Designed miniproteins, single chains, continued (3). Designs and how they scored, part 92

Each design is a single chain, and the fold is of that chain. pLDDT is the mean over its residues in the fold that is shown.

## One batch from the design tools (miniprotein)

Design m11384
Fold by ESMFold2-Fast:
Parts: C-alpha cells; sequence; structure tokens
Structure m11384 (fold): chain A 63 residues (1-63)
C-alpha cells in the first residue's frame, strides 16, 4: 500500500515529473479519472505521459 507522498516521489524519480506535476497526476487519479481521461487531461496541462504509464500509476495508487 503506497501513500500519496510515496507515489509522488516515484513519479518524480521514474518519469522525470516535477513534484507539482506529480501531485496533479495523483489528484486526478483520486477524482476517478480513467486511463484515457488521465492521459488527455494531463496533455492539456502540459504533462506528457503514455497510456501505459497512466495505467501503472493508477494501479500503484489503487493497490
Amino acid sequence: MFSEEEVIKYLVEKYGLTEEQARTVVDLVKLGYSVDELVRALKVLGIEITKEQAEEIKKLYES
């Protein structure tokens, strides 16, 4: 089971996101965004992640 702070650190280290960008990703996952919705919303915000990365993040948070 991962805390929000552990997920944020993982995103920063693994995907090269800023802490602010990683927190935005976690917030959208908490709001119940689907993988496709997450990728689309993040792209609008200038955060580029793949569908596979979005699936991994969602699994990590929902574990």
Scores: mean pLDDT 79

Design m11385
Fold by ESMFold2-Fast:
Structure m11385 (fold): chain A 82 residues (1-82)
Amino acid sequence: ARATVVIEAETFEQAKLAASGAAQGMMDAGGTVRGRLEVKNGKARAIVEGIGPTLEQAQKMADGAIEGAKRAGAKVVEVRIE
């Protein structure tokens, strides 16, 4: 199962900090984590993805990532679990 969280920030530095917080949240939930940064439509975005064996673990990773991103002051714009 996979959890994908997309974070939007005003600056690349803020997106990177938010991605780090989100990744830590996913790792705390026991997932394997990867992330990338992009600029889209003049906004910085971070895409953080966690992989785990169950949908329940994917949900836990998504929840952890959302909390991590919010703690860094960034907006979560998309969440996908599959």
Scores: mean pLDDT 81

Design m11386
Fold by ESMFold2-Fast:
Structure m11386 (fold): chain A 60 residues (1-60)
Amino acid sequence: SEELRKLTIEYVAEKLRLVGLEFERLFASPEEQARLNAEIDRLRTRIGELEKKIDELEKS
């Protein structure tokens, strides 16, 4: 379905963004690490929501 395709693309894009942020965190100052940790936590929550939506659509 079009919705499943869009969600899958968004999921992959967000996963790639997470990898980029985790890499950036390795070279960040202590001040920037706090901000990056907050952004990474929010992104992980979003990825989890996307996984749930994809799973629900695949089971339907």
Scores: mean pLDDT 86

Design m11387
Fold by ESMFold2-Fast:
Structure m11387 (fold): chain A 92 residues (1-92)
Amino acid sequence: SAEEEINKLIEEAREAIKKNASGEEVKKLLEEAIEALSKADLSPETARRLAEEIGEILGEAAQKGLISAEEAIELADRLVEVLEAILEKAEE
């Protein structure tokens, strides 16, 4: 399921951060999670929860210096745009 795929990517990103994996690897996992969220047909409640979890991981990666503050802001902006699109579509 889409939710299971996104949860797996979130868990892989958390594990990568914990192990001080490369910033490229962490960024790729977060980009894949955001892309999966954008394509998923999920309830607004589930989408908000997943977006919150991805946002927390973005913050952790930036705090550890695994991704730059600029890269973290760009990914956070994309995450917000994806969530807003899901919420708007749910009102149709």
Scores: mean pLDDT 85

Design m11388
Fold by ESMFold2-Fast:
Structure m11388 (fold): chain A 70 residues (1-70)
Amino acid sequence: GMLRITVDTAVNLLRLEKAQHPELTDEELRARYEKFKAQLVKEAKQRGLSDEEIEALVAYFDAKLDELLA
């Protein structure tokens, strides 16, 4: 759905940021991730997603970030 596309876009932007700024620490990248995650949760709530759907979306984002930082 639209929010999964938003997650994929956010992860791709973080991947690009990491590639363009190799001086960024994992801590700084995780701070950017938390900001993106907060915005994603806010938008999901505004769109009327259930707590279950929001939890699944956050888990998907977390898995994608773990792949990026591995």
Scores: mean pLDDT 78

Design m11389
Fold by ESMFold2-Fast:
Structure m11389 (fold): chain A 73 residues (1-73)
Amino acid sequence: KAEEYEKKGEEALKKKNFKEAGNYYIKAGLLYSEQKEYEKAIEYFKKALEALKDDKAAQKTLENAIEELEKLL
């Protein structure tokens, strides 16, 4: 469930495990997107972007996902 991934992302972030936090936030965003909760999906993808600041490939993928979801609002 998306709530479970949000919790795990927050726990990883507290431990400064940024890659793990980003991966959990991506999973939460994907689940919200699947449920057509686009505003929440965008929120979690933005949290993943913050966690994965140093990962250029992940940033590009997440920015593209956010842009596509924003078109649906």
Scores: mean pLDDT 84

Design m11390
Fold by ESMFold2-Fast:
Structure m11390 (fold): chain A 66 residues (1-66)
Amino acid sequence: AEELYNEGVRLYEEGKLEEAIEKFKEALELDPSFREAHGGLYRVLKEQGREGEAIRVIGEAVAKTF
């Protein structure tokens, strides 16, 4: 999970926003409670104007952080 998250952060820094989203989603599939991956996914989705998906990510984080 953490390796996928770190790859997502690197892709985001390179401006590869869609690839970063995919890596953050993969990290969350391995560890649904991974707060950093939820935050990264929210940030990238919001930056792309995908606000509905960003809101959903926050909702899922609340359900899966315990």
Scores: mean pLDDT 74

Design m11391
Fold by ESMFold2-Fast:
Structure m11391 (fold): chain A 86 residues (1-86)
Amino acid sequence: SEFDEIIEELRAELKALGVPDDLIDTLVSAIRLAVNLKLSPEELRRMLEAAYDRILGENPDLTPEQKAALRAVVERAIEKLEELLK
């Protein structure tokens, strides 16, 4: 499904950035739950934004380039999921 493709792309990109697998699994589970419960796009965005902020807080040594790449991955996932949930 397109949803599974979005999730796998997000997972692969976050792994490439050095994000721990347990955090990725937690994020994916939260996204799947939100979609299944038909949560608003605003709630889905808030969940992904919170995950991004946590990653930044736990990885203060990330370069500006890594932070920009991580933000781009999160934004692409949000945009694709918002399009899918139309």
Scores: mean pLDDT 74

Design m11392
Fold by ESMFold2-Fast:
Order: sequence, then structure tokens, then C-alpha cells
Structure m11392 (fold): chain A 62 residues (1-62)
Amino acid sequence: SAAREAAWQAAAELLSRAKAAVDAGDLETARRYIAEALRQAEQVEPGARAFLEAEARKILES
């Protein structure tokens, strides 16, 4: 659905911004982007949501 596609795009964009924040050393901003991305991921299909959750975890672990 268009709403699920929009939520996935929003989550992916937020995770991209979170990774850029980690690379810049701004962990507080990165955590806020990840929290928002995971909120968007709740609106996505379970398989895609699991992927986004795994990507968020990798960003936080780097």
C-alpha cells in the first residue's frame, strides 16, 4: 500500500541520517533518528520491519 511504502521510505531515510550522525560522532542525534525510524517501521510489513530493525541495531553497534 502507499502508506506502507511511505513508512518504509521514511524509515530508510531516517536510518541513513542516523548512520551519518554516527559517522560524525553525534550519537544523541543518531539515537533520535533510530527511534523515529523504528516508529515508522511499525507501519511496515513484518519482513521489511525485521530488516529495518536489524539495520538500526548495526548502526548503533558501529
Scores: mean pLDDT 84

Design m11393
Fold by ESMFold2-Fast:
Structure m11393 (fold): chain A 65 residues (1-65)
Amino acid sequence: ASPRVREVAEELVRRLPDDFIVLEAAGEMVAAPDEAAAVEALRRALERASGRSAEALEEAIRRLS
């Protein structure tokens, strides 16, 4: 993953370390071949998320868009 994608993924894990949706999304982001694929992983996670998890994922999408 690019340094930017990795930084955003690490921030998500640091903010919500016990959130399984966020942890799975962060893992998919760093495994993604490019930034567009990382954003798509975040969008898929957002479909399952609510509250603070959804807010954090939406912020991550904005930072990478």
Scores: mean pLDDT 83

Design m11394
Fold by ESMFold2-Fast:
Structure m11394 (fold): chain A 106 residues (1-106)
Amino acid sequence: MADELIDLGHRYFNQGDLDKAIEYYEKALEIDPDNLDALLNLGYTYFEKGDYDKAIEYFRKLYKLGDKLTQMEALTNIGEVYKKQGDYDKAKKYFEEAVKLAEELK
């Protein structure tokens, strides 16, 4: 089941085995291509690995498939990636878009 593969991915992530974590999250997406948890965790794992382009790619997929709450999370995570790269102007833009979505959830 996709959820069991995500749980295995979390275990490897917590052990610092980012390559194994990616393998299991990708297997979860092979079973369920729209699995929001797998997309989110692939984004986080690539971010921790320092593959910022891949991290943004998965967070953008999360944004396209998710509801407003998930879109807010995806925008916030894209902002954090740009901040880590030193692109503070892009980071600010994505954080402001996330705040705007959060206000729409009131």
Scores: mean pLDDT 86

Design m11395
Fold by ESMFold2-Fast:
Structure m11395 (fold): chain A 59 residues (1-59)
Amino acid sequence: MKGAESLIELGEEIIKEAGDNEDAIRYARQAIELAKLGDLGTARLLLETAKYLLEQEKK
């Protein structure tokens, strides 16, 4: 598996889609930093949360 690189890529995509959704951007940015530190489990959870927030906002 590609580990941290895949999570960083997903986080960047969420940030691009989030626009002005500060909460989604914040969780995605935190996930990217945690993925860089090797905390892949927490990074995945934060990315799922950010994606959920985008879906709840009509996306």
Scores: mean pLDDT 78

Design m11396
Fold by ESMFold2-Fast:
Structure m11396 (fold): chain A 75 residues (1-75)
Amino acid sequence: SLKKKAEEARRKAEEYLREVKRKEEELERRVKEAEEKGPEEAKRVRREGVLEVASKSVELIGAVATYVAYERKLK
């Protein structure tokens, strides 16, 4: 049913939000550790980590959009 799909989409959005926050914290730690090796390594790690966070954020946006779409159909 649409109601069950909306509930599942909400749980998925919450899960992706937690994963985005985890990736952001991981990135902060990785950049700080890379600074010990020098500014060039820190820049490389930041660039790679930003892309990972961006990718996960796109998944979150998709999950939120799906949830909102189902909720609007339940009106």
Scores: mean pLDDT 82

Design m11397
Fold by ESMFold2-Fast:
Structure m11397 (fold): chain A 58 residues (1-58)
Amino acid sequence: MEEIRALLGLVHARVPAEPEERYELEPEELREIALRGLNGDEEAARLAAQIARQEILE
């Protein structure tokens, strides 16, 4: 989980987050979304930033 948390943190730093909404995702999905966001997928970046706010930033 630490790798996923680090990736989500990087996405959050680079992409503006939208309004808070709860997400129920498995670790594999979180990792995939974070990697897609870092690679320039707008929708994945937005979702990863939102998850980062809930899971990493507290």
Scores: mean pLDDT 61

Design m11398
Fold by ESMFold2-Fast:
Structure m11398 (fold): chain A 120 residues (1-120)
Amino acid sequence: ADELIARGRQALAAGRYDEAVKLFEEAIKKDPNNPLAYILLGEAYLKRGEYEKAVEYFEKAVKNSTDPETKATAYVLLGEAYLKLGRYDEAIEAFRRALEVDPDNPYARKLLEEAQKKKK
């Protein structure tokens, strides 16, 4: 899975999103409990503008994350996908969940304020 993740990251950085998706899907097949593969697959869909699919995979990343840092990252990205969809209540909840797991996360704090302002 580690090699597939590395190759997928290279494809993602190069803007080869279809290749990145395939590589991360293969990583998930090899290790279906790897939260990093779900995070990266969600990011690939987010870059493609497929925000509903990004939400799906970030939710799977949250479910499979056992450490606080990875779980907080997954919640932040879930909130960003909800912001792109204009689903501000779900974005606010996701950012609050990130701050429950990692209270010092500056990205979650900034994005929570943005989501709250957009809902007003």
Scores: mean pLDDT 87

Design m11399
Fold by ESMFold2-Fast:
Order: structure tokens, then sequence, then C-alpha cells
Structure m11399 (fold): chain A 53 residues (1-53)
């Protein structure tokens, strides 16, 4: 269902955010930038699914 997909995407966003924060803490700017791009894509997908409902 759409609701289950949204839930999975929310958990994915949370996991990516944790990885992003750790990359920032370690000074890994390249990895942090990559993770930020992935977070943005997941956030946009979540918003789209919620808006279509």
Amino acid sequence: SIKEKIRELIFEEAELTIKFMLAKLNGDTKEAEKLQEEINKVTEEIKKLIDEK
C-alpha cells in the first residue's frame, strides 16, 4: 500500500540522516554531500506520495 511505502521511505530518510551526521562528524565532506542528495530525493518522494493522497 501507499501508506506502507511512505513508512519505508521515512525509515530510509532517518537512516540516511544518521549516516549524513556521522559523515559530517568525521569530516567526510564528499560522503556527506552524496548522502544529502539521497536524503533530498527520498524527502521529495515522501512529499509527492503524501500530496497525491
Scores: mean pLDDT 84

Design m11400
Fold by ESMFold2-Fast:
Structure m11400 (fold): chain A 61 residues (1-61)
Amino acid sequence: AATAEEARRRLAEAERALAAGDGERASKYPMQAGVLAALAGDEELLARAQELGRRAREITG
């Protein structure tokens, strides 16, 4: 579905932001992806968004 595809795109952006050390973007993209994954009912995408959000918090403090 389009919603799940958009969640995957947000997760890819989150991974790029983490690799670049951009803590602000790295924290916002997983949050957006989590909302989209929940709307799509995709448990795997939701879990991935939560994991990337945790890692983003480590680099933002």
Scores: mean pLDDT 80

Design m11401
Fold by ESMFold2-Fast:
Structure m11401 (fold): chain A 73 residues (1-73)
Amino acid sequence: MKEDPGRVGRLVRELQAGADPQKIAEEAGLDRPVPPITSAQAAADVGTLLMKAFAERDGTKAFGASVSPVPAA
């Protein structure tokens, strides 16, 4: 299993369309709000942040949760 690159792209597009940054952060499993996309650089940074968050989540699941991280609020 691999992270869904299309999911990251979808969330970046939703943020560009005015979606709630907090909802996007929750969907990615982040404990902090995603910064608003005000520039092409900000969009790239947010995309990288979301990709890393999903990769870490999927990595722990694929590993069989042997490192049992407690989900942050």
Scores: mean pLDDT 65

Design m11402
Fold by ESMFold2-Fast:
Structure m11402 (fold): chain A 55 residues (1-55)
Amino acid sequence: MSEEELETEATKRIQEKIDEWMKENPDASREERIKKAHEIAKEVEKEREELLKKQ
């Protein structure tokens, strides 16, 4: 898997996780949503780096 493919997959994963979190937390404020988006992005970046290390 190329680095570009991993980046595309990471973007999709971030979007999915944000959508899921939003459904679980419909009363979340805009600030909370932004914070969560940053946390999810960090987690997905970590997963991407682990995949690169295995290749």
Scores: mean pLDDT 75

Design m11403
Fold by ESMFold2-Fast:
Structure m11403 (fold): chain A 69 residues (1-69)
Amino acid sequence: MRKKLEEEIQLALAYMYAGIGEILRRQGDYEGAAEAYEKAAEIAESTGTEEGRKLAEEFRAKAEEAREA
């Protein structure tokens, strides 16, 4: 199933961006961390899945936390 593979790849990419955001946050680059989490949220939401929507909410919350730091 091509669509299922695309969804899995998009979710993996979203997790990669979230990982980059966490690394940047640990390095004190809160602006870069927020941008990475926002990209992760956009990708997760683009999957159109319930899991993707939930992940997008989590990643957007992390982006907001990073900007407040």
Scores: mean pLDDT 81

Design m11404
Fold by ESMFold2-Fast:
Structure m11404 (fold): chain A 80 residues (1-80)
Amino acid sequence: SMEAIEAETEIALVEMEVALARNAYKQGKITPEEYIKELEKALERLREILARSTDPAVRAQIERHIEWLEKEIEKLKEEL
């Protein structure tokens, strides 16, 4: 469906934004606090997509990404 294509596109954009932020952080271009903020924005966006998603496969994909982001944010906060 068009809705599923839109959800997949939004998920891909969030994944790209996370990858760009991660690369910037690893290269020392942004602070740990700035990286955490980017991850928290991604987390909020994924939760919004999840709330309106009904496809079980799409939901499972989003839930895996949310779990990874939550763990990464926790790890970064422990390193501050």
Scores: mean pLDDT 86

Design m11405
Fold by ESMFold2-Fast:
Structure m11405 (fold): chain A 67 residues (1-67)
Amino acid sequence: MSREELKRYILEKLEEAKKRGIDPKELLIALAKYVGLPEDASGQEVLDAMLEKGVTKEEIEEILKSL
């Protein structure tokens, strides 16, 4: 998965979280925690860690569903 594809996918999932009544910050914190980053990690740091660890779209979807 490309960096741009992952970035676009995350932005789409943040919007889906809002529509489901989930604070987008909670999704970002959950993603940060999943990749071993602190809760105050920036979206850019989370994205970079997800790319480095090879996190899939399916894993992101499961994290969103857990919220």
Scores: mean pLDDT 80

Design m11406
Fold by ESMFold2-Fast:
Structure m11406 (fold): chain A 63 residues (1-63)
Amino acid sequence: TALAEALFERGKAYLAEGRYELAAKYFVAAISLDPSLLPEAVALLSTTPEGAVYAERLRAAYG
């Protein structure tokens, strides 16, 4: 949905700012509306050691 895409893009913006917790919250909101976004969210969060913890949590909860 358009809302899921908007939430996902905001999550990407926060991730670029190094705001991992906020990025993860927006990715979770987007995945709740569109589960097909899970693999991309996990891949993006896995690009940093700090983000990898959130990637594992998303994979456990939604994968």
Scores: mean pLDDT 84

Design m11407
Fold by ESMFold2-Fast:
Structure m11407 (fold): chain A 90 residues (1-90)
Amino acid sequence: MEAELEEAERILAAIAPYIEKALLSDGGYREVNERLKEVLIKFGFPEDKIIYVGSLGEPGDKAPLEAAEKARQAILNGEKPVFVVATDRE
């Protein structure tokens, strides 16, 4: 449990600067999602396990953080790592 939690936090900490850079993209949600996908693939997340979450409605900052927390919970539950992005694919 502790080792898995520590590993998940280590992975998130390593990814965080790249997530921040993606969030500073000037293209809005589409470009942010594309950048986040690229970052996660670069850090070993399989593309087929990347999941888009429905829209949260709020413009700005919170959606990617909530997506990251959802991914963290999946790891803690022993599920295969998935990328969760808080955006509408519809």
Scores: mean pLDDT 52

Design m11408
Fold by ESMFold2-Fast:
Structure m11408 (fold): chain A 80 residues (1-80)
Amino acid sequence: MLTPEQRAKIKKILQELADKLTDKRDELVAAGASKEEIRKALLELMDEHLEEVRPELSPAELELLRQRGQEVVDALVAQS
């Protein structure tokens, strides 16, 4: 299992990512973007965010964040 410090770090990064993804989804929906365009933009934003935080993460932490980020993208696209 991850340490409490690792879990707190992941939770913070995931919250920051989720906030960015939500804001971007809302922007694109207001602009009349399709679900496909929204998914593409959110996946690109997720990859950019994960690359920015990559040096602070172990491979296992990065993989967990990718999985959780993908779940957030899927949920936001479904709600659009």
Scores: mean pLDDT 83

Design m11409
Fold by ESMFold2-Fast:
Structure m11409 (fold): chain A 88 residues (1-88)
Amino acid sequence: SEKEKLKEELEKKVDELNEKFQEELAKILAKATDEQKAKIQKIYFEAQRQIQELVDEAIKAGTKEKAEEAIRKIEEIYKEALEEIKKI
């Protein structure tokens, strides 16, 4: 029950962070060339892989502390990915 609640809260927060990332990404993609889009997709895919690993580890740990740590790291991954994308 508590583990399921932590999982739901984690997934909800991750979804919120992803929505914000997707809104910024959509603005960039609207102005991007096909070559830039290919580079952006690679950065996005790598970021998503890292995020999924953090989510899986936090769920496995089943603690609020690990969930909060994962959220902070995911926020940083999205921030770094956007900054890298903006340099393209």
Scores: mean pLDDT 87

Design m11410
Fold by ESMFold2-Fast:
Structure m11410 (fold): chain A 58 residues (1-58)
Amino acid sequence: LSPEEREEAALRLYFTSDPQPSLREIAEAVGVSEATVRRLRANPTAREWQRALIESLF
């Protein structure tokens, strides 16, 4: 997977899984570090993606 595809997969898992996975679980599932997952969640681009996902759900 490209870095962008891994970022998309990490964000999708975080917002669509129930119960919400830990940073470690997401990191292991998509093959990145926990620090990368944490940075993705804080990134403005990640927040735009979160908004788009929420809008799609409602």
Scores: mean pLDDT 66

Design m11411
Fold by ESMFold2-Fast:
Structure m11411 (fold): chain A 86 residues (1-86)
Amino acid sequence: MEHEKYKEEAIEKLKAAAKSDAEKAREYNAEALELARRLNVEQLKEVTEEAKRQAEAAKKTGSPEKAAILEEFYRELERGTEEEAA
């Protein structure tokens, strides 16, 4: 299904962001956010959880700038899911 493909692509973009410098990480996060807008709530939660894992990994590897970029990304996703939960 196309939505599953978008979820997989979004997760790959987040993994790429975690391995890149801060500027490239912002680009990958923007691409992942566009893909995430096409996902249902369950898929969006999976992408959000992956972004949280990548942010924690970046903190452990001493990349606080990349961690902040990934935290901005998953907070943006959480805002979308909170609107639906109301």
Scores: mean pLDDT 74

Design m11412
Fold by ESMFold2-Fast:
Structure m11412 (fold): chain A 73 residues (1-73)
Amino acid sequence: SSKKEKELKLTRETFVRLAELVDEYIKKLIEARKIEDEEERKKKIEEIEKEFEEEVKKLLEEYKKELAKIEAE
């Protein structure tokens, strides 16, 4: 297989994982919005946002690392 095929496969797999993270993030935000206490709701939303940011950052770092391995071929 060509280098481009490996890149496209990695990109597709990364996109699927990103879509799963987004779906989970949205579901968590919907649940957090049901919290009646404003301060508890804000704190929970901030925790969810921070977790999502960290997970996306890890996914992008993994993607870049794997992409670099393919490019080094």
Scores: mean pLDDT 87

Design m11413
Fold by ESMFold2-Fast:
Structure m11413 (fold): chain A 61 residues (1-61)
Amino acid sequence: TKEEIEKLLEEARRAVEEGDLARALELISQAATLAKKYGTEELKKEMEKRIREIEEMMRRR
């Protein structure tokens, strides 16, 4: 589960770097859903931080 979430976030980061914001948002949504259902509170906090970083990258264009 943690490994699956990490792979989704890694793919989301690559999608942002490639300019595919729609794909990045889809992957982030999937990762967040998995973290909320199966993750610990610590994992959820880490995911929230990583999601914020990716969203800032999107804002940066």
Scores: mean pLDDT 75

Design m11414
Fold by ESMFold2-Fast:
Structure m11414 (fold): chain A 80 residues (1-80)
Amino acid sequence: LSIEEVLEIVREVLEESGELSEEEIEEFLEELRELLERGVDIYEAIRKVGEKFKLSPKVILEIEIALGVKELEEAVRRVT
């Protein structure tokens, strides 16, 4: 997954959760982008930014599941 793909998946989950405003979602995504560009592990970056924004553990888990599903879809695309 590219950084852009990760950010789009995270945006979709955050919008569906309703825990953050649109402005807070953009701030979340900018902090996440910065960590990913620095080479921080995707799941580590999500937990750090999620904790800072006080996301519920449920929403953090939903993000992790969504990312795992997309990684599996990409793996399937490579063999099909």
Scores: mean pLDDT 80

Design m11415
Fold by ESMFold2-Fast:
Structure m11415 (fold): chain A 68 residues (1-68)
Amino acid sequence: MLSLEERIQKLLDNARAANDVTYVEALAAGVEREREEAIEQGDEETAEMLRKVLEELRKLRDELLAQE
């Protein structure tokens, strides 16, 4: 079990618990910024992992919006 996997799970759990589209969008914006920095620094592994986190956060946002 990787530390990164645990962090991803906690982040997603917190996002789901908040049940707040604005909160999820704010988290996604933060992760996107970190991903952009990783790309600029040539850290492809970190950029790829953050891309997957963004994908999951955007799926959660879409699920919350669909319930309206």
Scores: mean pLDDT 75

Design m11416
Fold by ESMFold2-Fast:
Formats: structure tokens, sequence, C-alpha cells
Structure m11416 (fold): chain A 78 residues (1-78)
């Protein structure tokens, strides 16, 4: 729970920073993070290995991608 709170706080800071970027740069950042997330998931599946570090990294990227998608969607719908 404490680790999840810290992770969400770090994601919020990163998402807030991304709002200062032009929409095109936000889309590029999202694409980069989505590709990294896919790659990390594939590696974990291949190795059948979940460590605490891998799980936290995966959760961080999933929350970051979600936050970035929400920001971009809001801006595109305006």
Amino acid sequence: SEIEKKLKEEVKKEVEKSKELPLEEQKKLLKEKEELLKEMKKEIEKQNAYSETSELSLKYLEELVKGLREVIKEQEEK
C-alpha cells in the first residue's frame, strides 16, 4: 500500500510534467512508454520471472501509460 502510494505519486509528477509539453511530444512519450511496457511484459513472460523490482517497474509503467493516455485524450477531445 505504501509502495503503491509512492508509485502513484511518482506517476502523478511525471504526468504533470508531461502537460507542459506540446501535444505531439506527449504522443511521442506515450508511444515510447507503451512500447517499453510491451517489451517488459514479453520479457517477464519469456523468463517466467516476477521479482518485486519487475512488478513495481511494470506497475509504474502501466500507471504512467494510463495517465498519459488520459491527458492526451482530454486534449484531443477539446
Scores: mean pLDDT 78

Design m11418
Fold by ESMFold2-Fast:
Structure m11418 (fold): chain A 93 residues (1-93)
Amino acid sequence: SEEKKKKAEELRKEAERVLEEGRREAERLDEEARRLLEETEEEARRASPEERPLLLQRGTREATRIGAEGGMKMMYASSLALELRSEAKKIEK
């Protein structure tokens, strides 16, 4: 029973670590997307009126893609953390 409690606690610690790593990676990608959008807007301001719409479209599309990747990583981390926590509950029984 004590060994089972230790294994369950290890799984919960692993779940917390996975979730925290996922959050940090999602935050990093969100910051990257935000910086890219800011750079795109600055580049568009310096560009000719004819080039601005295309630059804004490309930059916004890429920033959205990076942001979506961050969201996906967070979703996978959350799913794995839930699985680890579920396994911990099974072991304690």
Scores: mean pLDDT 89

Design m11419
Fold by ESMFold2-Fast:
Structure m11419 (fold): chain A 61 residues (1-61)
Amino acid sequence: MSEEEKKAAERIRNSLIAIGKETGRLEEAEEYAEKAVELLEQGKIDEAERLAVQAHLRLLE
C-alpha cells in the first residue's frame, strides 16, 4: 500500500472499531474494517470509502 492508502486504512479501521465498541457490535465492526482494508490493498479506494460509510450507518442502527 502507498503511504496515503496506509493512513486511510488506519483511519477507517480505528473509526469503525470505535463505533463497534460503543454499540456493542465489535465483531461486525472488525469484519467491515478487514473488508475495507482489503479493498484499499487492491487499490479500490472509492469502494473502501463507500463500505466504511455503509458500515458506520449499519453499526449505528
Scores: mean pLDDT 79

Design m11420
Fold by ESMFold2-Fast:
Structure m11420 (fold): chain A 92 residues (1-92)
Amino acid sequence: SRAAQLAADARGFVDTLLRLIEQGDKEAVERVVDAFLATLSRLPRDEARAVIDIVKAELDKAIEQSTDPEFKELLERVKARLDALRAQLDAE
């Protein structure tokens, strides 16, 4: 159930992020990304990695399915922030 809960939290974040981007609420997008990254940094490393990997996979699907360059660039920036946290978690 813990793995299922983490997967649900990851998908919930992606759903919220995509909805806020569609609504054009740039301030809410930055706030939800910042809050999510802060939450991940407080999880056990293995759980944080698992959530990051799920989120990145969902973002990759959204990028592939979109024809909007601005939308793709926004998701690539979120993905880059997740990659930076992933690298930090892998360092020591």
Scores: mean pLDDT 86

Design m11421
Fold by ESMFold2-Fast:
Structure m11421 (fold): chain A 63 residues (1-63)
Amino acid sequence: MDAEKKVKEAEERLKKNPNDPRAYYELGRAYMELGDLEKARKAFVKAASLGYELTPEDLPLAE
């Protein structure tokens, strides 16, 4: 899937349900594909805070 389309799909989900942890997770994945690691990290943090379980492969590894 195109990363920009995934961002739009996640944004549409968040417009309907702003507390959707899966939508934040998908947004984080799309930002990783776009190379925006800062936005990806923030999206993953929100997903986790809403109850989504992150896997090691979902985390941007940076020191």
Scores: mean pLDDT 74

